# Designed miniproteins, single chains, continued (2), part 15

Each design is a single chain, and the fold is of that chain. pLDDT is the mean over its residues in the fold that is shown.

## One batch from the design tools (miniprotein)

Design m4497
Fold by ESMFold2-Fast:
Structure m4497 (fold): chain A 93 residues (1-93)
Amino acid sequence: MPSEKELKAYEEVKAKLEELKKKGEGAIITLKIPEDPEEARGMERAITEALVESAKNNSGLAFLVSDENELTIFYAKNSEEAKKIMTEYLKKQ
């Protein structure tokens, strides 16, 4: 059973992802990856679920993890555009 910290982090990240979708195409948010392992698991779970749903319905979410322990999330118009954003970013690293 997930801890209260894991569940709270999951719900907070999920809420931010829904807010990102409401802002529409081209919206970007950057989140700091928590140092607490339980909070990090909650964030990872929310991100994984969002990626699975994006792939299933072509909602167009793209996720990038930086060396600064930051997660940048892009809302793209479809999964192909999200893949282009990720591919271009990876080529520049």
Scores: mean pLDDT 73

Design m4498
Fold by ESMFold2-Fast:
Structure m4498 (fold): chain A 93 residues (1-93)
Amino acid sequence: MSVVEAAIESLRLTAELSERGLLSPPTAYSTYDSLLTAAILSKDPEVKERLLEAARLARDVADQLRNTKDREKAREIGREAAPRLREAAERIE
């Protein structure tokens, strides 16, 4: 499995957790780190750009979840983000 494939799997898992309203900020930040690492190691400029876009999305979601005081609002943020996280994974493939 390549570093890119590992990052895609992390992103898909994050999307699934997000859809279920179970995504935590540490998990989202972990996915951000995985995507950023894959981007740094990628030789393909287009793959690198898509990994960086996915990393920015994961970080934005993580920041929103961290800064949200209400559990119900956090779940809504997760559900809204889920299709975008899934689409980002598909674009890297």
Scores: mean pLDDT 85

Design m4499
Fold by ESMFold2-Fast:
Structure m4499 (fold): chain A 64 residues (1-64)
Amino acid sequence: SMELELAYQKAEIYARQKAAELSKTAKVESYSVERVGEDRFRVTVVADGEVYEEDFTLEELLSA
């Protein structure tokens, strides 16, 4: 759906921005966006062996 596509796009933008911010002080190894439920998305960034994880609902992403 267009809503799911937009939510993935917004989560990807967030992940990229978070990775860029962390890269100023740490070595960013990876970032990912995963759909963990019908209306839930998980953003994960790995920097210097530390895992930074945040979950968003579909509504939160569409309202951002």
Scores: mean pLDDT 86

Design m4500
Fold by ESMFold2-Fast:
Parts: sequence; C-alpha cells; structure tokens
Structure m4500 (fold): chain A 61 residues (1-61)
Amino acid sequence: MSPLQQAQQLLGQAVDAARSGDKDKAKQLASEASKIISPLTGQDYSSVYSVLMRYLDGVLA
C-alpha cells in the first residue's frame, strides 16, 4: 500500500469518526495521516496534501 493511499484511508476514517461525534479519534487519525504525508514530496505532496487538508479543515472546523 502506498503512503498516499494509506493517508487517504486514515483521513476517510477521521471524517467518519468526526461524523460519529468522536472528535478525539478524528484528531488522532488526522495526526497519523499528516505524519505519513509529511515525507511525501513533489506532485504527491502538493496534490494530495492540499486536497486532504482542505477536506479535513471543512469537516473538523
């Protein structure tokens, strides 16, 4: 499994946890996803990180 795909799965789970009212779990999953995204560079970093950060901010804000 690629780091990009793993980060997407974790953010999906974070969104689901937030919807269920588990904000602590959502923050934990989002933190794990950000750790995976951090080492990504170039196009993967720019494209995926930007989109996923925007999605997470909209859901957890």
Scores: mean pLDDT 66

Design m4501
Fold by ESMFold2-Fast:
Structure m4501 (fold): chain A 80 residues (1-80)
Amino acid sequence: SMEEIRKEMWEKLNEILQELRERMKGKSRREQLELALEAADEMIRILEEALKKMPEDEDIREQLEKLRAERARLQAELAA
């Protein structure tokens, strides 16, 4: 059951990333940053929900920290 939750979570994150890559094609840098920020927000939400169910999962925690850092970078670049 927990293994199925992890699998579904990672599959969902990969789906978001693939959709993002397709949506970014032919877009301006600003539009690409906005789309990437939206995707990061959705992925963070999914990881936060998963971490609530599996609070000791180090892989989820590390990926969440990494995405939060990336979100901050994207937001700073968009504001420049």
Scores: mean pLDDT 87

Design m4502
Fold by ESMFold2-Fast:
Structure m4502 (fold): chain A 89 residues (1-89)
Amino acid sequence: MEKEKELKKLLEEAKKIYKEILEIVKKILKLAETKEDIIKAIGLALRAIGTYLDVELAVKKGDIDGAKKAVEELKKILEEAKKLLKELE
C-alpha cells in the first residue's frame, strides 16, 4: 500500500512536469528565429516524452527507484527548457 502511494505520487509529479515542459516548448517554438533553436525545442519535447514513458513503465513494474530517477531526469529537461526560453525572451 505505501509503495503504491509513493508510485502514484511520482506519476502525478511526472505528469505535471511533463505538461509544463510541453507548454514551455510551445513558447520556445513561437519565439525561435533559428533552425538550431527549433531543433533544440523539438529535442526537449522528444526527451520529455521518452522520460515520461520511463516513469509510466517504472510505475507499472513497481520500481520506485527507477520512477524517482526518471522524475529527476524530467526535472533536468524542465530546467533546460526554462533556460532556453529565458535566452529567447
Scores: mean pLDDT 87

Design m4503
Fold by ESMFold2-Fast:
Structure m4503 (fold): chain A 99 residues (1-99)
Amino acid sequence: MGQQYLDQGRYQQAIQQFQQQISRDPNDARSWFNLGQAYYHLGRYQDSIDYFQRAIDLAPTGPVTSSALNGLGLAYRRQGRYDDSQRYFDQSRQLRRQL
């Protein structure tokens, strides 16, 4: 349900919804991924990286992980860490080809 807030650019409401989901289920990799996206859109790139990494740690393979790796690539690029960014984009594309 919080994804509609992301799509609408309502990032504070999205964060509130995803924090509620994580409170209910802290192992929900998708909710951690969604927090990463919301913080990315707020320009909070380090928080975004931390949340995407948490999503990967909870689900090291699968569609959420592919998306979180892409999110890491975007966030590292915003920080000017282009070599890290490229490696995460490559890992995201490789995993997506296996799905």
Scores: mean pLDDT 84

Design m4504
Fold by ESMFold2-Fast:
Structure m4504 (fold): chain A 88 residues (1-88)
Amino acid sequence: SKEAFVFNQILLVESALRDFAARAPTLTPEERAAMRQKLLDFIKEVVKRIKKEAPDLAETFKQRVLELARKYVPEAAPEIEALLDKEL
């Protein structure tokens, strides 16, 4: 179902956010910036899949991802919100 697809994409984003939150404190500023960019690029790819496969669930996806970003990576949440606003 579209709902199951979107749920699985949200789980992938949550996993990436949790990985960033866990690893970022142990990295140099340069490594952290590189990892943050990879996180943003990954979220962009997931957004493209949502727009193609389940555009009617884009708002649900956005709301869930923003909740997770604010929880796990509050410092990057505004940038993730701007990306979701632009791409969705």
Scores: mean pLDDT 90

Design m4505
Fold by ESMFold2-Fast:
Structure m4505 (fold): chain A 71 residues (1-71)
Amino acid sequence: MSGAEGNERAVTSGRNKDSKGSGEGARLARDGVLRDGGTKEESSQMGLSGSMGALENGDIEGSRLSFTYGI
C-alpha cells in the first residue's frame, strides 16, 4: 500500500491496539495521522488546518499523557 492508504492502514492497526488502554496510542494515532497520515505533502498544504486539529484533539489526549510524563 502506498500513498494515503499505506499510512492510514498502519496507523489504524497501531492506534487500535494502544487506544484501548493507553492515551499514548490515541495521541500517537492523532499525531501520526497529522504528521504522516496520508501524505506529508498534502498534510503540508493543509498544515495550518490539520495542525489546528492536532493541537485541539492532541491537546486533550496529550493532556492525559502530560500528567504521567510532564508531572
Scores: mean pLDDT 45

Design m4506
Fold by ESMFold2-Fast:
Structure m4506 (fold): chain A 62 residues (1-62)
Amino acid sequence: MTELFKKAREELEELIKKGVSKEELAQHYSRIFLELGKAGATPEEIQELSRYFEELLKKLDE
């Protein structure tokens, strides 16, 4: 994994631990995704982060 991918994942985990709203989480996710794309993250890393985010949203919904 790139360092940017690691930081993105850690940031999302911290937001979940802080108990942020789904809207806040989604906004941070959108920003992170754009930054990763611009920084040259692989399509596979971007897809993995997307799946991870979807699982996090499911947990917040439950």
Scores: mean pLDDT 75

Design m4507
Fold by ESMFold2-Fast:
Structure m4507 (fold): chain A 117 residues (1-117)
Amino acid sequence: MKIYDFSKLPGIYLPLVLGQILEDIRLGRLEEAKKQIETLVDVSPVALRPVERTLELYKDQIDAETLEKFVELLIEVVEKNPENSDGLRYLLEMILKHFGDKLSPELRKKIEEVLKK
C-alpha cells in the first residue's frame, strides 16, 4: 500500500490550509499566515482548484478586511518568489474574478500589475 503517496497529495490539504490562513489573519497572526502562504509557492495552479472552490463557497463569509490582508500577503509572497509562484498568481486571478467587487480599487490594480509579470 502506497500510504506515503496519499499523504503527499496537495489537493487534500489545501482547503484546510486556506481556512488556517484566513483564521490567522482574522486573529492578527500575519506572520503565521504569511509562513503558510510561503508553503504554497511551488504548488501548481491545478492543485489550487479546490482552494478556488472553497473561496467561492465561502464568498459571503469572508469579510473585506480579512480578504484584503490575505491578498496583500499573497502579493508580497509572489513578488519575493516570482519564478515559482504560478499557483499563487492563479489564486490572485480567481480572487479578482470572484471577489473583485469586495476589493479596493487600489488593491485590484496591484493584483493586475503582479499578474502582468
Scores: mean pLDDT 74

Design m4508
Fold by ESMFold2-Fast:
Structure m4508 (fold): chain A 75 residues (1-75)
Amino acid sequence: MSELMYQLRDAAKNKDIERATALIREIVAREVPAVPQAELDRLIAEVVALIEAGRTDEAVSLAHRWLGEQVAAAA
């Protein structure tokens, strides 16, 4: 797991929505830059909702699973 994923977990635990969304955008730009903006916006909305609900582990797991699926689809 990249350093950015660890930073995302920390941002999610602190309910730092601005930092969490910035980190997701940076990870996606580095790993899967061709993903449609609508898909990225949908991921961000779902992750933010989980963070706001205090479901931090689920938020990080969703982002990690989604990223893995996008990388697999690009191969």
Scores: mean pLDDT 80

Design m4509
Fold by ESMFold2-Fast:
Structure m4509 (fold): chain A 75 residues (1-75)
Amino acid sequence: MRDFLLKAVDNILEMADILAKKDPSVQPLVEKAKKAAEKTRELIEKNSPMEDIQKALKEAELYLTEAWNALRKRA
């Protein structure tokens, strides 16, 4: 069960790096996504409540989605 959450964190970090390389202007959103993803990893390693892990993961996904949407609106 924890394996799929760790894979989700890794996927967010990989996508964040890809987005940052495509357009540096999304760097602030990418950085927020990375911090939330790293926080999610820390919570998983500490065996924190699932609700706290899910909240941090959703925050990371939200910032990543905002970065992707910003890129999509640019020519």
Scores: mean pLDDT 80

Design m4510
Fold by ESMFold2-Fast:
Structure m4510 (fold): chain A 85 residues (1-85)
Amino acid sequence: RRELALEYYLAAARLYERNTEESREILEEIVARFLPEAEASPATEENALALAERITEELKRKVEEIGAPEPSEEQLAEAEAVAER
């Protein structure tokens, strides 16, 4: 789970580096796309992890599609801190 959280945060940080407002819109769109599935599924750790993994993959795909730059050292450190919580 920690590795997945790190990947998610890192991908999100790359989007925000490109354009904060546009990145928020992209993240909200991805979340909205998976919201019905999340609401229909029992609130179990397994279901939450599977959904988070799919959201993370969609986010990574979007990051590559828009050509977001590599994360900065600061963004990487922050992502690691979030994942280590």
Scores: mean pLDDT 63

Design m4511
Fold by ESMFold2-Fast:
Structure m4511 (fold): chain A 85 residues (1-85)
Amino acid sequence: SLEETIQRLKEKYDEQIKFLKENADELLKNPVTIETLKEYLKFLGEDPSLPEEAARSEEARQAFLDKKIEDIKKGYEKMIELLKG
């Protein structure tokens, strides 16, 4: 149903945001977790090179994570809106 689809999207959104928030610093410091983050971005249809740029500075790292969280939020909100329309 539409309701089940919307609920699944919300669950997926919460899972993705939780993962990023809980693993933010480690994701961008460890080469193994950078590769995991690249796969995550590739899965979302985003540029997988962004984590390498973020790894160069703490300020760029924080800005990247904040923007990625916001982009994911907006993406899910737009998908839910399209499903309701």
Scores: mean pLDDT 72

Design m4512
Fold by ESMFold2-Fast:
Structure m4512 (fold): chain A 90 residues (1-90)
Amino acid sequence: SMYEEELKKTLEELTEKHAERLVEVMGLLGGDPRFASVEAARAAAREIALGIEPGEVEPVTELGKKLVEEIKEEGRKALEEVEKKIEALK
C-alpha cells in the first residue's frame, strides 16, 4: 500500500503537469479527439509515463513529439524515485 500511495501521488503530479499541455498540443492544435478533454489527456499522460505509448497517436508537430518524450522521461525518473523511497523505508 505504501508503494501504491507514493506511485499514485507521483503519477498524479506528473500527469497533472502535462494533461493541459496535451490538450493544447494534441487536442486543440492537432485535432486528435482522444485529447479533447483534460481527463482523457490525464489518462493518456499516465500511460505514456509508464512507457505505454498509444500506438495510434501520431504527434502532429515537433512539439507533440517532444511532449511525449518528456512525459516518458519524467515517468521513468519518477518510477525510479518511488522505488528508491520505498526501499529506503524498508
Scores: mean pLDDT 70

Design m4513
Fold by ESMFold2-Fast:
Structure m4513 (fold): chain A 85 residues (1-85)
Amino acid sequence: MLSTEELLKLFEEVFEKTYKRTGNIHVGLLSGVLLVVKLYKQGKISERNYEAFLQYVGDLLLSLGYPQDQVDSVVDGMRDLRRSS
């Protein structure tokens, strides 16, 4: 299983590469988030490390000026994947 540090590194690498290629920070963020969701669905991330990532993404989005309600919607959507049977 991937550690929280390995997850953050993979997220940052995908985010930076996509942002530099497209010039669009939102597309960069989405690409990184989708990678982490894919890894979680493949069982490569523990529930604990996935929850730590959700907290990191929430804080990051708030720091970038996203409204709290939009950040909560994104985090809750990602969290629902963990609670699906």
Scores: mean pLDDT 79

Design m4514
Fold by ESMFold2-Fast:
Structure m4514 (fold): chain A 95 residues (1-95)
Amino acid sequence: AESISYGFEYESEDGSSGSVSGRATVGGPGTVSSSYTKPDPKVKEQLELDTEALTRAVAAASKAKSYEEAVAAFRAALREVYEENKELRERLLKE
């Protein structure tokens, strides 16, 4: 009910694949999970960046006292990680 979820899926032409998903609960514990089938350096870098972003976002949302605060904290944490890693994110988005 009062939860936030976000996920990413990746696939490369050589059959490399990966996924990461995060779920935050307002004022409660959150989870982040990831999986790989075959390592591709690009998939690995994207997965590591998105895992860091979701880990911070879930942690921030779990400290909130309301759903509105949790959503704001989740979004702020995602933005912060991607801004800190702007050059890496721009490189990954071009490929």
Scores: mean pLDDT 73

Design m4515
Fold by ESMFold2-Fast:
Structure m4515 (fold): chain A 86 residues (1-86)
Amino acid sequence: AAAENDAKIKGALETYAALTQKLLDAAKASSDAQTISQLTQQRIDTARQLGDTLISVAGVSQQAADAFVNAVEKKLKQEGDDLIAE
């Protein structure tokens, strides 16, 4: 069970990374600040959903999940702001 759960968690993280990369590529291709902001928010929302899933499925502590989501949110906001500033 543990090894199976580890494989599923790894797969979820890899899927998350691929999705956020596609959203970033779309944001970089956009010249519209509104679109870049929307795509950045979708990336943040995806990270929050992953955090909730890790708590529910993997038994990750609320503190660890919150720290992860907060770090990702800060990074994604900065990337979005940099893209809008060009």
Scores: mean pLDDT 75

Design m4516
Fold by ESMFold2-Fast:
Structure m4516 (fold): chain A 83 residues (1-83)
Amino acid sequence: SEKLREAFKLVGKAVKLAIEANPEKADEIREYGGKMAAALSKGDLETARKYGEKLVEIARQSDPEVAEEVRKLVDKALKYAEE
């Protein structure tokens, strides 16, 4: 699905922004992003949202402004996966 490919790109952008804001947690951020992407590939939007929220919270710990950008990317990825 083209929309699912766009959702994966958005998750990748969210991961990059979160790592730039908090490089010390890069491995944890990649794990959450990977689990979100895996859940999206299965149509498991509940699990995808759970890991998306974990990405937002890690970004928020270092930069609340980046956390809002990560949230927008996560929410858009979830919407594309639903459609």
Scores: mean pLDDT 88

Design m4517
Fold by ESMFold2-Fast:
Structure m4517 (fold): chain A 55 residues (1-55)
Amino acid sequence: TASASKTVVKVGETVTIYIDGKKAGTFTATKVGEQTAVGIGDDGSLYSVKITVVE
């Protein structure tokens, strides 16, 4: 289970990625469009969150 502090963000904005409710990393929006942010869970597995980046 993965989530982001925000799923629609502006270019240049940084969001926090959470795995199972714990901070797992951050994603910085560098380009407009749908992007995937990846975090590692406490079980060692990769989880992904879709982020929509706007201008």
Scores: mean pLDDT 78

Design m4518
Fold by ESMFold2-Fast:
Structure m4518 (fold): chain A 61 residues (1-61)
Amino acid sequence: SPEELLARVDELIARLRASTDPVEQARIWQEILALRDAADPETRALLDGKTAEFIRSLFAS
């Protein structure tokens, strides 16, 4: 379901935030991209919003 997919994305973003290993970070991003590819357009837009918010949070002071 869209809810299960978005919950998985939230888990992956949490793991990405906690990770200090570039190889693990790359693998997590690959999984997020695979979920994005499998998602319908509406769910994809929500996923893109979550990843954009995460990226913005890295540069927010």
Scores: mean pLDDT 84

Design m4519
Fold by ESMFold2-Fast:
Structure m4519 (fold): chain A 79 residues (1-79)
Amino acid sequence: SPEERARQLLEDALKLAKEKKDFRGAVISLNAAATVFEIAGNEELAKKLREFADKVREAYQKNDYEKAIEILEEALKAV
């Protein structure tokens, strides 16, 4: 299902951020999850996940890794 695919991508994003400090990879996985929902016709969730991706990018650009992880956890709860 789109929900299962998106959840896996978001879990991978959290793992990249927490274990590898790969926040760029986490943003890519978030945007991939958004695309999954867009293809499935869920434009609202796709937009919400893209907004989370933008917030994660802004947080890690400011070296606020704790906030970036918090945003990723909120994104996972949204799906």
Scores: mean pLDDT 87

Design m4520
Fold by ESMFold2-Fast:
Structure m4520 (fold): chain A 84 residues (1-84)
Amino acid sequence: MLPVETQIRVYKAYLLTRELGLSQAEAAERLGVSRSTVSRDLRYVEENPEKLPELRETLLREEPEEYLRLEVEVGLQRIKAWLG
């Protein structure tokens, strides 16, 4: 398994790009990392999609307030997409 800090970053990169629709550049800026780091993190998700629930649980356990903030942002984005 990846280090805890990497698991948290990987799941955040997934939410920011796949769920919120941010570019890799925008996600990198928000996470305070390079675009190449985000690209590697997303590749891990593409190669290991079955690990997403485990990555989510790590973020929830280690950074619950940030997890809730991101889930609210994802929910609002889904509502906006549904409303047009």
Scores: mean pLDDT 84

Design m4521
Fold by ESMFold2-Fast:
Structure m4521 (fold): chain A 85 residues (1-85)
Amino acid sequence: MDAAVEVASKILTGSFVPSKEEALRMLEELAAVASPELAEKLRALKAELEADPSRVQEIMAQAIHLALHDPEAAEVLMRFLEELA
């Protein structure tokens, strides 16, 4: 839990930038478990990341913020961030 929170904080502040591949995987895993409305937003962020990989930090920050408001997505998010730690 603490490791996941630390990784999330680093992504939000730009001190850690995940790879494009890690970010795409996270967005896909979150979209698979999220509510239909959140899943559509996560798929839109995935398309934006594929179009412009330089936006990985801002897209990841948006995805983290969105996922924390969905219980199923939040659980997957915390597991994913723990794996990145």
Scores: mean pLDDT 80

Design m4522
Fold by ESMFold2-Fast:
Structure m4522 (fold): chain A 84 residues (1-84)
Amino acid sequence: SLVEQARELAAQSRYRLSEAQLRELVRLTDGDLGFLASVLALTHPDRAEPPYGAVIPGAPAEFRARRFPSVFALLRAAVEYMRA
């Protein structure tokens, strides 16, 4: 399934996400697992504990200044940023 493939991609980037969170990321990317793989590979939390900053190559200063209460919130914002 797309959700199981998304789980493998998240695990490769050391993300542990619930099935509901993985389903939401698949929905947000319209099932484009290649795009999701790019988001997951390029996006990293700046610390081990919330609130997280995002480390994304080439991201503008305003995006890097954002703080996220969860890894899922960070990844959701990264999808929205990279899709724009």
Scores: mean pLDDT 83

Design m4523
Fold by ESMFold2-Fast:
Structure m4523 (fold): chain A 92 residues (1-92)
Amino acid sequence: MTAEEYVERAKRHLEIAKLLEETKDPSLKPVIDGLYGNAKINVVKAAEMIEQGEKVSEETIRRGLEVADELERRGIVSPELERARRIMRKAL
């Protein structure tokens, strides 16, 4: 799997989680939390590959940063995600 594919998966998980939140169904909270968690994992994986020398477009990096920023706004913060954001910003 490429860094671009990880960014695309992260964005897909984030978008699905946001759609499920719109239902206002409290029974979906564990599924929604899992999707946001998977978005975080995929962004971190993309950043690891970029740090290891994988070349990606600026558009892919900006999309990854957009996902990371949305996760942070939702209170999903971790040292790994903060490190991923630093790696992606330096790659721009």
Scores: mean pLDDT 87

Design m4524
Fold by ESMFold2-Fast:
Structure m4524 (fold): chain A 89 residues (1-89)
Amino acid sequence: SHLETAKEFVQQALKAEAAGDYLAAGEAYEQAALELEKSLAADDVEGWFQVADLYEKAGLMYEKAGNKDKALDAEVEAGVKSIKAAVLK
């Protein structure tokens, strides 16, 4: 369910991005990351890298929208999730 919802938010983000609605695209990528995170086991290395990638995409969209604070927050989350994935045994 959470994985399916995450995929739906990714499709929503791609449509918003194609339309030039970068704020909506960033929000949709963030929602996709949050939903994907809920579907993951703590030791799912690949899944945590995918969450990091979604936050990075959200940050890029927020930069294009001119919202530097939201971009920074998303980039911080991407870094945190990437480190989590990298240090998993």
Scores: mean pLDDT 87

Design m4525
Fold by ESMFold2-Fast:
Structure m4525 (fold): chain A 63 residues (1-63)
Amino acid sequence: KKEDEEFKKKIDELNTRISELGKKAQELRDAGELEKAQQVENERSKLIDEARKLVDEYIKKKK
């Protein structure tokens, strides 16, 4: 039960950061800062991969 709460908190934190980075990347693209937008998008992609790994591990434990 505690592990479920910790998992949910981590996923919520990652989703919040992913959303913030996506918004920042869009603002940079709108400003013509394409290289900076690409760097932010790369960071966002890493967080998405991290969240997917956490979900996969959680599912394996709950099977």
Scores: mean pLDDT 82

Design m4526
Fold by ESMFold2-Fast:
Structure m4526 (fold): chain A 58 residues (1-58)
Amino acid sequence: SSVLPDDAVEDGLLTKEGMLYALDLGIRGVEKATGETSSTREQQIKALEAKKKEVEEE
């Protein structure tokens, strides 16, 4: 595994709150990276949103 000095993805992001934050950040990143609709991006966003919902329910 690789550990970066600016990497905030450590023990904190392995918790429920950390996972939820990472998933939210991922969704924002995907949305901002593409200004247009794409079937692949749409599927990725939906998958991330579904995962976030699962984590939130737990």
Scores: mean pLDDT 63

Design m4527
Fold by ESMFold2-Fast:
Structure m4527 (fold): chain A 105 residues (1-105)
Amino acid sequence: SAEDIRHAQLEVGANLGFLQMYYSAVSRDLTPEQAALMRELLAKLDELVRRVEAATTVDEVIAVIQELIGLLQRYRQQFLSMGDTGTARVLDEQIKSLQALIKEI
């Protein structure tokens, strides 16, 4: 429904907003490599959020959320490889939130 699409758009936007706030809070404590990886992730997430905002069907929304989950899973593994278990945990929580969202739409 249109309400399901709107709900998903708001939730995806809120997830990006949370990660932006997280980065702002921890950026000074990250290594230069971890900080660069986080900025790269945030730029890619912003692009996918814009695609969700442009979506007009539930299938389009689900497809973009699945791409978001895949992106977050790849970056989570990279943060773990760099010893950033804190960021990896935050990304895991976002992955679970997005997986739950797909089940609700």
Scores: mean pLDDT 89

Design m4528
Fold by ESMFold2-Fast:
Structure m4528 (fold): chain A 65 residues (1-65)
Amino acid sequence: SMEERRKRAIEEAKRIAKEFGAELKVEDGKLYLTVDLSVEKGTAAAIYIMGLAFEAGMEAKVFYK
């Protein structure tokens, strides 16, 4: 189901965010990602998470610090 796809995408996004030191918040069916541009592979993690959101039909917003 679409709900199951969203749950799996959120779980994977949380895993990737934790692995690469990015901050992820899930609110109102949207992913909010904060990336520190000084962190190695932070941008790559953001691109991957945005792809997961797209495949699950979810909106993702990225912030930089």
Scores: mean pLDDT 80

Design m4529
Fold by ESMFold2-Fast:
Structure m4529 (fold): chain A 87 residues (1-87)
Amino acid sequence: APSAEQQWAEAVALLREALAVAREGRAQGLSVAETVARIQPLLDAAGAKLKEALAQMDEARRAEATAEFNALMAEIQAVLREMVARE
C-alpha cells in the first residue's frame, strides 16, 4: 500500500497542478466557471489523497499536513477571487 508520505506528496502535486491551471485560466482571461470546472477534478483527487495520508499520520503530522493543504487551497482561492473581481 502507498505510504502516508507518498499519498501526501501526490496530494501536494495535485494542488500545485490545480494552482498552475487556475493561474493559466486567469492569464488566458477564462471565466471563473470554466477555470473551476478545470481544477475541480484535481481538487477532488487531492482531497482523497489527503484523507488517505491523514489516516496513517500521527496527530502532530496531521496538523502540519492540514495546515499546508489549507495554505495551498488559500492560494487557489485567491486566484479565483481575483478572477471574480475582474468580472
Scores: mean pLDDT 89

Design m4530
Fold by ESMFold2-Fast:
Structure m4530 (fold): chain A 96 residues (1-96)
Amino acid sequence: ISREEAIRYAERVAKWAEEQSKLARDLGDEEVHEAYEKVAETARKASQALRDGNYEEAARYFEEMAEQLRKVAELTGDKGFEEDAEWARRVAEQLR
């Protein structure tokens, strides 16, 4: 995976998760809101680390993002997030 692809992926995840976090808050689901908020924050940090050339730091954030996406899968029942988590983990491995 190229650095540019990893940056675009992280930026898309951050934007999407931020929108989902807002929706969950509006629906009164605080636990899901907080889970998405953490994903958005970690994705933004991953993108910034990549832009700064900190591949080791970016890899750690992608690993953290993978764990957070698995948490979202558990809370929402949406198994698609397990595939997203696997992808994030794979990106982290490629950045090392």
Scores: mean pLDDT 83

Design m4531
Fold by ESMFold2-Fast:
Structure m4531 (fold): chain A 102 residues (1-102)
Amino acid sequence: STQERLQELWEQLLDAIINKDLKRAEALLDEIAALHIAQGADPEKVAKVKEALLLVAKYYLEKDEKKKEELKKKLIEELGVEEEAIETALKDLKELEEEKKK
C-alpha cells in the first residue's frame, strides 16, 4: 500500500539523517513529497513541509552554532515552524541515533 511505502521511506529518511547522508535524505524527501502530491495533497504545502524537514535535518547535522542559529531562524521566521515542533523532531532524531549505537 502507499501508506506502507511512505512508512518505509520515512524510516530510510531517518537512517540517512543519522548516517549524515544529506544528499540521500533530500532524495528520500523528494520521493515522499511526490507520493503525497500523487494522493491529492496541495503541492505548495508539501513543498513547504519538505523544506522544513530538510532544514531540521541540516540543523541536526550542523556543527557551527552560528549556522545552526541561522537555520533555526529560517525554520521559525520564513516557514512558520513552531519551536516546540523543532525541539520534538531533534529529540526524536537524537533518541533514534542513541538506540542505533546499542
Scores: mean pLDDT 84

